# Ledger of designs, part 4: designed miniproteins, single chains, continued (6)

Each design is a single chain, and the fold is of that chain. pLDDT is the mean over its residues in the fold that is shown.

## One batch from the design tools (miniprotein)

Design m20113
Fold by ESMFold2-Fast:
Structure m20113 (fold): chain A 78 residues (1-78)
Amino acid sequence: MRVTLTITGLSEEQARELAEEARKLGGVAGVTVGKETTLVISGLTEEQALELAERAHELGGRAKVNVDGELVLELEAP
């Protein structure tokens, strides 16, 4: 089962901190900085991805959780 978490709308510092947290949980995380900061995390459990998605949303970001390519959660900017 492939779980992917995509986070946008955070600062570079916030995205890097969440990337480090995801890596400590055994995930793989990449941060891309351009017109918008994008954080993509894979290799987590669905529960772990949902928890990080909620945290990103609390920080003012947007988050999407996909399981095997299917969207299971979408949190828009508050």
Scores: mean pLDDT 82

Design m20114
Fold by ESMFold2-Fast:
Structure m20114 (fold): chain A 127 residues (1-127)
Amino acid sequence: GEELFNQGNFTLAIKELKKESEKGNARAQLLLGQLYLFMGKYDEAIKWFEKAAELASGTLRAAAYTQLGIAYLHKGDYEKAIEYFEKALADNPNNPLAYRVLARAYEKLGDTEKAEEYRQKADEILK
């Protein structure tokens, strides 16, 4: 993903990943979503992360849910961001990133108590 961007072939990378994504490759869908997220195209990123989450399981599905939460966090939809981070933690409860971004979402909602709880959970996992 990043190497293809650095080669100035960003449009070609999207075309190639879209072709594989349309064939039902969940990893390609996740990578395509990440490219759209990098471009600030949050709605396109969300569509591909949703498809990745539908097809994937375990760690890959947890990654797709974490990225969905991050995309909604960037859009200012903090309640949806929280929903997806909670889904990510259900698939992978030992994910300190998911706890940290969940804490950030609660902080944006003004729930400082829950934000502090989730920051502590992230730090506890990183023992």
Scores: mean pLDDT 84

Design m20115
Fold by ESMFold2-Fast:
Structure m20115 (fold): chain A 70 residues (1-70)
Amino acid sequence: MAAAEELARRTAERIRRGTVDEAAEEFAREAVELGLTPEQVNHAMRVLGEEVGKEAAALAASRANAALAE
């Protein structure tokens, strides 16, 4: 599950840079390379939706987590 979540967060960063189509292609490619199961892919897509769909909350959470990681 950790690899699927890392992929989702990396994809969210690509989407925030405005490269949605490229982010989707890279997500699919990396998911295959990581050998993710359909369940892990669905989990990653859910995490991605939470990261991108809740823009203000995701930014606030990301900044809080970054501050805690320092």
Scores: mean pLDDT 64

Design m20116
Fold by ESMFold2-Fast:
Structure m20116 (fold): chain A 62 residues (1-62)
Amino acid sequence: EELIKELKEKIKENPEDAEAWYNLGLALWEESKYEEAAEAFEKAIELDPENEKAKKLLEKVK
């Protein structure tokens, strides 16, 4: 809950922070918010196409 809010604030300050998007996806995935997690992972992959962990997690979430 608090971690998700903190990560969303970081993304507001720097929307190009691929690591923040990836971490947001992880936090959402742990809360079983799979659709929101998928969107966060998609954004992380858009910013960092070499993030294989995000790609694998996106496949598992969808």
Scores: mean pLDDT 80

Design m20117
Fold by ESMFold2-Fast:
Structure m20117 (fold): chain A 60 residues (1-60)
Amino acid sequence: MSIEELIKEFEEKLKTLSIEEQKKLAQEVYEYAEKNYSPEEVKELSERILELLLKIEEER
């Protein structure tokens, strides 16, 4: 799976999950990316995940 596909799947799942489940998913995705992608891609993923989580929390 590409980094972009991973981000898209994460974003889609976030819309159906509780805040606690979203944080767990973010951690799992980060750990997966850290083992399978370059440090640069992991940084990009981490930043985009944080932005998505913050946006969802603000929309409440």
Scores: mean pLDDT 76

Design m20118
Fold by ESMFold2-Fast:
Structure m20118 (fold): chain A 77 residues (1-77)
Amino acid sequence: MEEAKKLLEEAAEATLKAWEAKKAGDEKKYEEYLEKHNKLVEEAAELISKLSEEEQQEVLEYQGKLQEKIKKEIEAA
């Protein structure tokens, strides 16, 4: 559970960095952060699939909160 949450946090950070790069016109960094995000989400999904149903629910709820936070940060920046 903790490792999956950490990967999702890192993925959320990568998403923020990708949008910062896009606004700066840095297409290369945008693509690099997007790839990092996708890889981290894939690794998190593999870990989540091995968790109990209750732990999966907690991680998905946490991911939802992270997504809401990054959307607000993107809109504010």
Scores: mean pLDDT 79

Design m20119
Fold by ESMFold2-Fast:
Structure m20119 (fold): chain A 67 residues (1-67)
Amino acid sequence: MKGTITLPGNEASGKAAVDQAEAAGAKARYEVNGDTVTLTIEAPDRETLNQAAIKAAKAMLDAEDAS
C-alpha cells in the first residue's frame, strides 16, 4: 500500500519522518519543495501504513516545534 503526506518542514524533518516510517516497518522517501515536505510511504498492509504515517507526521511536527 502507498500513502502520501505533505506538511510544512525542511530536509531534517523529512529525514526524521522517513526514519520513523521505516522503524514502523514501512519504506519511505521525502521531497523538499521550499518550506514544504512531501513524504511517500509504502507498506505491506494498511495497519503498517497507518502506524508509519502517524509516526512520520509526528516526527515532522516535532521537528518544526524544535526549530
Scores: mean pLDDT 80

Design m20120
Fold by ESMFold2-Fast:
Formats: structure tokens, C-alpha cells, sequence
Structure m20120 (fold): chain A 71 residues (1-71)
């Protein structure tokens, strides 16, 4: 459960960083569209967890998101 919650938190942080970078760069971004895609991604992750995704797979997803966020 904690790995899923950490992954959900990282997804939210990633979306927030993308929106902030877009605003700072003067790029027009549909914030509602970004929020909708974030919600769908979280719902998909919860469904994967319900269907028995392994902890190893969740950890790999977390590592990938952390690497992306570090850029």
C-alpha cells in the first residue's frame, strides 16, 4: 500500500512541476486536461494494484518517476 501511495504522490508532484515549468516558460497548457490525465493515471494505477501488480513493478515505476522529476 505505501508504494502505491508514494507513486500517486510522485505523479501529482510530476504534474505540478510540469505546470510550473510551462507557466514559467509562457507555454499555454490546459490545466484541466492535465488534471484529468493525472486522475486517469491514478485510477489506472489503483486498478493495477487491485489486479495484483508486484511490489517490484511498483518500485520500478517509482524509480522512473523520480528520475524524471530530477530532470
Amino acid sequence: MKLLEELKKLLKEHAEKLLKKAEEAGIEVDKEKVEEELKKAIEYLEELYKNGISEEELREMIADLRATLAK
Scores: mean pLDDT 75

Design m20121
Fold by ESMFold2-Fast:
Structure m20121 (fold): chain A 73 residues (1-73)
Amino acid sequence: SPIDLLRAALDALEAGDLETVRRYAEQLKEMGYTEDARIVEKAAELASTGDEFDRGVAILALATSLAVERNKA
């Protein structure tokens, strides 16, 4: 489920585990959720800067993607 993968990616992002975030992005791509995968990849890029503002933007973007998928279900 894209909801489960997005939630797991958000948890990993909040924990600072960017390797795990990228792994979930690849799983989303393999399952055909290419737009969600792109958002997760960009969130990992932003979080990798070490800037607290960029980290906040990354978390918000991924949380928004999760909310959108929940509303579709």
Scores: mean pLDDT 83

Design m20122
Fold by ESMFold2-Fast:
Structure m20122 (fold): chain A 80 residues (1-80)
Amino acid sequence: SASDAFNEAVALGLEGQRALDAGDVETAVRLYLEAARVALEAGFRSLAREFLLKAQELIARHPVSPELRAELAELERAVA
């Protein structure tokens, strides 16, 4: 359901924040992008944009895998 997808996206976002608090930027970015994808697939475009902004800010400040940069770019195009 849309409610289940919303709760899943929020839970993934909280896991991303916990990873960031632990200093694991790569995992935080991965979780925020997963949260954005779940939100976008369920039609929660504003929530997806919030998670993409969090991932974008981290990627701008930290080296991350090329796969995560590519995933951010794809999701940014999908949400536009």
Scores: mean pLDDT 90

Design m20123
Fold by ESMFold2-Fast:
Structure m20123 (fold): chain A 67 residues (1-67)
Amino acid sequence: GKKELHEKLLKTIGEILRLIGEKYELEEKLKTASGEEKEELEKKIKELEERIKELKEEMKKISEQIG
């Protein structure tokens, strides 16, 4: 029912916020990084961006089901 969809939506929002926070921390580190450290941070940030995008698409689908 709607309650189960709402609980799933809240869990998905929580995961998105967690990943956004992690991305912010890596972007702060990136400001002072160079060479290999910079490349590794850029790679991790890109992976987080892709996961956030996937979760936002899932959130949209759940929201559409709730109405």
Scores: mean pLDDT 85

Design m20124
Fold by ESMFold2-Fast:
Structure m20124 (fold): chain A 61 residues (1-61)
Amino acid sequence: SADDALLAEVLARLDAAKSPQEMQDVLMAAIDAGAPEAVVQAAARHYVALLKKMQEQKKAS
């Protein structure tokens, strides 16, 4: 579906982001573009998972 395609694109942009600020900018851009609630919720869950992964990597360095 169009929502599945949009979610895949947003998730790919989140994965490509190099900082928490860039990830937040991706999520905000999706919200500002009027992304469906289900897409925003799924993207927000992925964003939280990426933040946790970055925090784990900081502790390992």
Scores: mean pLDDT 81

Design m20125
Fold by ESMFold2-Fast:
Structure m20125 (fold): chain A 59 residues (1-59)
Amino acid sequence: LTETELVALLVGAQLRIVGLETQLELLEKRGTLTEEDREALEREIREAREEVERLEEEL
């Protein structure tokens, strides 16, 4: 991967984290967040954060 590709992937992963956190917040505010959805969103956020850490190590 080129440095430009790594930066693009890093930005994409960071934006995904923001999107997932926003979804979690909106569902909580509406009172429609199920335990299953919470676990799924938290898992995806964790995975995206791990991806950010890995990409930062490569830069």
Scores: mean pLDDT 82

Design m20126
Fold by ESMFold2-Fast:
Structure m20126 (fold): chain A 90 residues (1-90)
Amino acid sequence: SEVLEKIKELAEQGRIDEARKLFEEHKDTLSDEEKMEAYKLLVDAAIKQGRIDEAERIVGEAIKEFSDNEKYQDEIVELVEKLREARKKK
């Protein structure tokens, strides 16, 4: 996806707010697989920048989006574990 590629580039540059805005604007055009990949990219970028509050919000959004979808539960657990470990680093 061209949108997912742009989200990845913005996230890798630490432009988390822009990446998140692009994701929200195009959410309806993305598949569940692409949405999960975007959430993973945004969480990793937020943690890397020490923006733990942002990472928590993004993980919360992913949980709400996929709470009823058994296919993505392992990936949600992975996101929660990444957030938990990031919180330990202060």
Scores: mean pLDDT 85

Design m20127
Fold by ESMFold2-Fast:
Structure m20127 (fold): chain A 58 residues (1-58)
Amino acid sequence: DDEIRREIERLRKEIEEIERRIEELRKQDPTFDREIDLGVLLLKKAVLKTVLRRLEKR
């Protein structure tokens, strides 16, 4: 299904962008705000990876 393939590619790109932002934040000083931002991005990445895994199994 071409639609599923396009969605998989979109999700992979989104995950890559989030991973890049996580690496940028990890290079900053450890502050409460940084930990919150990291937590939000890590949660978003986990959700997107779960969706991707489910789509790939179809």
Scores: mean pLDDT 81

Design m20128
Fold by ESMFold2-Fast:
Structure m20128 (fold): chain A 87 residues (1-87)
Amino acid sequence: SMAERQELLDEMRERLGELFRRHLPTLSPEQAEAVENALVRAYLLLADQEDPEGAREVIESLRPIAPELAEEALEVFEETVERLREV
């Protein structure tokens, strides 16, 4: 259902926000801005554009900046995409 879809997207948004906050102390201000912008863009690509491949590419672009954050964000993203296929 559309309500279940929105709940999954809201959960992903919260989980990505928590990931960002946990990694924030390890990032420079410039890196933090780039990471936040990329995570927001990945969310919008999935939520508004229904473009999971574009969203995945954006998250992968974070590997040179924050490889551990990128890996954790990708896990959250892939779990969300799989669950979205069931609703």
Scores: mean pLDDT 88

Design m20129
Fold by ESMFold2-Fast:
Structure m20129 (fold): chain A 80 residues (1-80)
Amino acid sequence: GQSILDFYEESKKPVEAVTSTFDMKDAPLEVLQKVIDDALAAAEAMMKKYSRVLTPEEREYLQKRIEETKAIGEEALKAH
């Protein structure tokens, strides 16, 4: 249904948001930290929102996106 298509599109957004911080070299560190924190909060909210409708495989997919968001965010902060 439409809700599951929305899930797949929304699941990409946190990873894309933290990846964009590599282009923010002129921004203060606090701005990067906020983008990363907001992306992680959005990813966790998504897990809670869709937890009852996701298959185990889809839950694993979202968990991997959360882990990638954290890893990319940590790399962006180290590179800044």
Scores: mean pLDDT 79

Design m20130
Fold by ESMFold2-Fast:
Structure m20130 (fold): chain A 81 residues (1-81)
Amino acid sequence: LSKAMEAEVLLSLGRMMVEITRLAIERGTASKEEAIEGLERAKELFEKALELAEEAGDEETAERARREIERVEKEIEELKA
């Protein structure tokens, strides 16, 4: 995979982890701690996607990764509140 393609794959995986984590917390199949861990792992995927997108000069994928990082950080804060 090129760096741009790898960034897209990681972005998609991170988004999938966020959705699975949201469903798990809403349905009570994961503890708050497990949900936070899932979101933190998604954040790591988005951060790696951002790094690869920036190296590839893919501005659009980099912007998407930054937005996903911001969203997951806010969701982690909400769960800790």
Scores: mean pLDDT 86

Design m20131
Fold by ESMFold2-Fast:
Structure m20131 (fold): chain A 61 residues (1-61)
Amino acid sequence: GEDAEAGEKAYKGAKAATTAAAARASLHQSRMLEREAKTEEGKKGAREGAEAAEKVLQQTG
């Protein structure tokens, strides 16, 4: 569904982030998607995206 696809894109975007700025932007986007998601699939995808972005931030900081 739309929510699941949005979550998946956020996750891929976060994993592709190579700079702290990009990772921070992906984290923000994932948090917005989690708030807007109406399904558990969408929320899960957004959370995975946020977690991936946080890992990149920890790696760069």
Scores: mean pLDDT 73

Design m20132
Fold by ESMFold2-Fast:
Structure m20132 (fold): chain A 95 residues (1-95)
Amino acid sequence: LASLAILYASLGKLEEAEKYVEEAEKEYGKDNPVVLYAKGVVLKKQEKYEEAIEEYEKAIKENPNFSLAWENLAEAYEKLGKLEKAEEYRKKAEE
């Protein structure tokens, strides 16, 4: 379900992506780091960068080794023009 949400978001099918996030929250719980990450990805594709950051930060709180969440957090800060924060979080992703 979380993977389907990310897939549909990447295809620009944001309504379907939101539906799969809701289904994943019901099945795996709202605090599941993969579900939180998927929700952040959908929000980022909707250009809701501040909301996406909140969801990625929750995912990282649950799983600090979640490299994809750190990478996407950095991208969201770049979209907001906060380049220094983006660089800090990209280093946390350890790419």
Scores: mean pLDDT 82

Design m20133
Fold by ESMFold2-Fast:
Structure m20133 (fold): chain A 85 residues (1-85)
Amino acid sequence: MKITITIQRVNDTLLEITITAPNTLAAENVSESLKNFLESIGATVIKLSTSGTTATIFVEHADPEKLITELKNYFSPYDNIEISV
């Protein structure tokens, strides 16, 4: 089962992260885990919403390039997760 994570820059400090999962439970679990990770590295999660198999996270950070690198490293152990930037 494949999970796709798409990272889009909204502005200089704001990223939109979209998680597409094979089922609702996977979308909820991955988005919750990601929110906890983002908060642990000093990012501010503005909004998290789940709609069926898709979750969307809006996150602020002073260094979005560092945040993107940390996200890629966080998901690197997962063979079933594909990251698109």
Scores: mean pLDDT 83

Design m20134
Fold by ESMFold2-Fast:
Structure m20134 (fold): chain A 58 residues (1-58)
Amino acid sequence: SLKEQFEKGVEAAIEAVDLLSDAAFDHLIEETKKFYESLGDVEKANEYIEKLKEARKK
């Protein structure tokens, strides 16, 4: 499904977050937020955004 493919993409990006430019990282955060908000899943949006930000800072 589209949701499963998107989730796999975000998980792969978390593993490779240090390889992203600042612009690519900001774009990924915004697209992740928009995707889960379009599904009405604000909790999942916040979960993945937090994971991305935490992985990038460490």
Scores: mean pLDDT 80

Design m20136
Fold by ESMFold2-Fast:
Structure m20136 (fold): chain A 70 residues (1-70)
Amino acid sequence: MAEKRAKIGEEAQKSSLNTKKAIELSRKGLEGTPEEAEKNFEEALKLGEESERVKDLILAIVRKAKEEFK
């Protein structure tokens, strides 16, 4: 049915939006205080769990931020 195709498209679009949000939150984490950075990265990591491909990117950003705040 056409309804089934529409649902698949909706799911794909939602996944794409989650990926974009995760990247944006990771960028904001680099500019904030260490506490704000941790919160933003934690939220980005949760969004990234739905898109495994961005997980490594988020982790790399978190590690870099932690090193700079030491």
Scores: mean pLDDT 62

Design m20137
Fold by ESMFold2-Fast:
Structure m20137 (fold): chain A 104 residues (1-104)
Amino acid sequence: SVEEKVKELEKRLKENPNDADAYIELGRAYLEMGDYEKAVEAFEKAIKLDPNNAEAYRLLGEAYLKMGDYEKAIEYFKKTLELDPNDERAKQLLKIAEEMLEKK
């Protein structure tokens, strides 16, 4: 079902390449599949279209956290909190990324 969702989102993006929400959904589908590099690419495209989307920065941070790139994860969670200071998920993930970086 997630592969079907990816195909539908790719078709949607061929018809409308400026659909930031479609890139967010595509990135989420890749996160669910464990394809973190493709998730990063999708979220980066969403951010280029809408640079104030706090959710896109949080999801980009989550992808880097899954990849073990704790420094980039921290950077993007801090950017999330700069845009949305009340994002409790970003606060929790920032703490996790900082703890993981100290163990590296």
Scores: mean pLDDT 90

Design m20138
Fold by ESMFold2-Fast:
Structure m20138 (fold): chain A 52 residues (1-52)
Amino acid sequence: MLPPETQRRIREAIGRLVRERGSLFSVPLSTIARRAGVSQRNVSRFLRELKS
C-alpha cells in the first residue's frame, strides 16, 4: 500500500481535477501524477488499491 502522504496528495489532485474538468475519465494518469507531485506508477497503484 502507498504511504498515507502519497495517498493524500493523489486524492487532493483528483478532487481538484474533477472540479476543473467535470470527469476523472477524461484525465490522463500523467496529468494526475503531475498535479499530485508523484509518479504515474503511484497513481496507477492508488487507483488499483482503491478498487480492492
Scores: mean pLDDT 74

Design m20139
Fold by ESMFold2-Fast:
Structure m20139 (fold): chain A 77 residues (1-77)
Amino acid sequence: LKEEAIENVRKAIEALEKGDVDTALEYLQKARELAKQLPDKGVLASKLFEEAIKALQDGDVDTALRLARFALKVLEE
């Protein structure tokens, strides 16, 4: 579960770096749903993914990428 969430975040980050917004949104949504099932840091990561999704929907790729990277660090702990 935690590893699956981390993998989805990594794929989202890769998509964001390539400018593939649709793919990034899909993986961020999956990562958020998985993170919601994790206690402690999963709750924080879930909120970070929600903010990243909103930023990306607003066209702010840089903010979405920054938030996704921060969520990855939270989960890897």
Scores: mean pLDDT 81

Design m20140
Fold by ESMFold2-Fast:
Structure m20140 (fold): chain A 82 residues (1-82)
Amino acid sequence: MIVDEEIEKAKKYFNLTDEEIQRLKALLERARDVAENGSEEERAKFYYDLVSKLFSGPLEAILASAAITVANRVDLERRERE
């Protein structure tokens, strides 16, 4: 699953702690759920929140970037299924 792929990538490249990995997992699972099952308003609000976090510091930027990647990929895959 895309969530597992992004978690493994983050572990490999960013030397995240176990607590930071748990935060990442929760955020990526939420991103997947919002992209798959959310309304257009819920997706817009979620993306807006993630964009704000890109400017909150390096760790928050890494987490938000991964979540944006997951949400975008899930949304594209959902649209391809129609």
Scores: mean pLDDT 78

Design m20141
Fold by ESMFold2-Fast:
Structure m20141 (fold): chain A 103 residues (1-103)
Amino acid sequence: TRDRILDATYKLLKEKGSSVTTREIAKAAGVSVGTVYSHFPSKEALIDAAQTRRLREMIRTSEDPYARMLASSVMIATTEDPEVREEARRALDEAQRELEELE
């Protein structure tokens, strides 16, 4: 359920930006608004969690070094978690090395 809510949030953020409502997210995720708030205390917390999760997941799973470079750069700039930031820095270095080898 939490993952479904985060996936729906990220998708709607791409389409509507920050104007997306919790009701729209709940509908897209196939859950009630109450279920969304049981996992996230606010719309802002939900949006932050969705963006962070997507970037971290892209860094770990994407085989495209350009995508990993961009995602890791954004993660370094936006994350407040030092462990996530260190993972992102290592991913950035690795992606940059791969891109240099493609030149």
Scores: mean pLDDT 77

Design m20142
Fold by ESMFold2-Fast:
Structure m20142 (fold): chain A 94 residues (1-94)
Amino acid sequence: LTPEQVAQEIADGRRALLGLLRDMLEKIRAGTLTPQESANLTTAAMLIAVALENLGDPLAPKVIELLRQASKALDAGDKETAIRYLEEAIRLLE
């Protein structure tokens, strides 16, 4: 990949991940996030974050850590903690 292609893929991946995290956050706040949606959205977010890490995105390792913590909180039913980790990940990607 050229440097320009890598930069574009990182920009596109960050935009996609940001949209996914915002959707997840909205559903958690609304109380509409099902266990199946939580699993699907978390898996999709992690796949994008790992792809960004493979492209050399310097933010990706921290985003992956935050997504792991958010997933753990969701599995424990701790919505407030999950919201805080997702907000932090969104802030990093903005």
Scores: mean pLDDT 87

Design m20144
Fold by ESMFold2-Fast:
Order: C-alpha cells, then structure tokens, then sequence
Structure m20144 (fold): chain A 95 residues (1-95)
C-alpha cells in the first residue's frame, strides 16, 4: 500500500538520523512510520529502533513500551528475528 511505502521512507530517514546520533529526529521519523503502518513489518522495525532511540535519550519507560509493541507486531507478522531482538532488549532494559 502507499502507506507502507511512505512508512518505509520515514523508517529509512529515521535510520539515517540514528546513524548521525540525532536521536530526537530519529524518534520523530520512527514514530511517524509506526503510526502510518502500525501492523506491518516496517512498523515493527520502526518501533524497535524507536526503543533504541529512547534508550539513547535515557527514557527507559518509553523504550520498554516501544520494544513491547515491536515484539507484539513482529510476532503477528512472523518476524522471528525481530521478535528475538526485541525480547533481548526488553530483558536488558528491565534487568
């Protein structure tokens, strides 16, 4: 769908900001991508990077919520690799 294509573009922009260490702009892009395609693979990937970006900003509570949603959406899409990555991050942040 056109929404999925737009979400992929926003996700890629978010990854570029994340690589540059601009976590505030990365968060903005990943949030928009996840909202635009909330039940998609790109939505789950965006939620995962949203979690990492919140950790970099010191917001553990928002990071946990983002990882929990990423795990849920990854499982719903059969993305076992992303689900495992989200589970590992949740264990690390909660412990």
Amino acid sequence: SSKIEEAKRLYLEGVEYFRKGDYEKAIEKFEKAAKLAPKSVVGAESLYFLGISYEKMGDKEKAIKAYEEALKVAKENGDDQLAKRAEIKLKEVKE
Scores: mean pLDDT 90

Design m20145
Fold by ESMFold2-Fast:
Structure m20145 (fold): chain A 97 residues (1-97)
Amino acid sequence: MRMRLEIEVSAALALMAVSIGDVETALKAAERAVELAREAGEVTEDTVEAVAAVLEALGMEEAARRTREEVLEAIRRGDYDKALEIAEEALREAKEA
């Protein structure tokens, strides 16, 4: 329960930061959401949306679309390890942009 709330708050912060144009804060908040998701052993749609929104804000539209599709597919299969791997890879790409 607590970890899920912290993940949701971090994801919400990332989305708010994107809406204001503060991409650096958005990236850090998205990283925090993914870190907490790794500790919880689960990925939520809010975490996926936070990562994808940061990628879109950086102009990485194709990476954002791929992340949404592949992570949601992994979640649907119950493959949280794969979902986390994809999200972490996407954030690495964002940091190198």
Scores: mean pLDDT 81

Design m20146
Fold by ESMFold2-Fast:
Structure m20146 (fold): chain A 66 residues (1-66)
Amino acid sequence: ALSPTEWRVLVALAPLRGGDAPTRLSDFRAALREAGLEVSDEVLEAAYARIDDALAAARIIAAALE
């Protein structure tokens, strides 16, 4: 089962998965910031490297917030 924080991150990232273009780091950062999910640039970059795996990206962000 997903933690509440992992679920919040997945919901924040969901709009990026339906786009016609590859997600940019700036779009990824903006989506998380708009959702109130602030993380360090190091955590953000690590999660963005896993953006093709939404659950893995969400877990990286959630681990920094939990």
Scores: mean pLDDT 76

Design m20147
Fold by ESMFold2-Fast:
Structure m20147 (fold): chain A 59 residues (1-59)
Amino acid sequence: MEELEELERELEEAAEEDNRLAKEMAENGLSKELLERQMEIGAKIVALATKIVTLKREL
């Protein structure tokens, strides 16, 4: 259970970072650096969500 809670917290933190980057892109325009960071955080969100789903299925 604690591992699941930790992963859910990490997913929430990653989603907050994703939202922050999206806001910066909206305010300052599209940049290659921001796009690369957005792609990186998106991949992290997918990985964390997959781990959470896997753990919930093993319960």
Scores: mean pLDDT 79

Design m20148
Fold by ESMFold2-Fast:
Structure m20148 (fold): chain A 61 residues (1-61)
Amino acid sequence: KIELAKLLADEFIKEKNYEAAAKHLQYVVELDPKDEEAKEKLAEALEKLGKYEEAEKIREA
């Protein structure tokens, strides 16, 4: 459920649990590829995890 996944991702970001946040944001982006806010949050979470190439691909899509 997109709304719940976004709320959970925001909570995990506040807790600095970027791995869990990225998983929930990936789900949102897969269901709604035009959600620019979710894509940007996913890219930021991936960058916090050191996954810079994955973050760049999300921003380019």
Scores: mean pLDDT 81

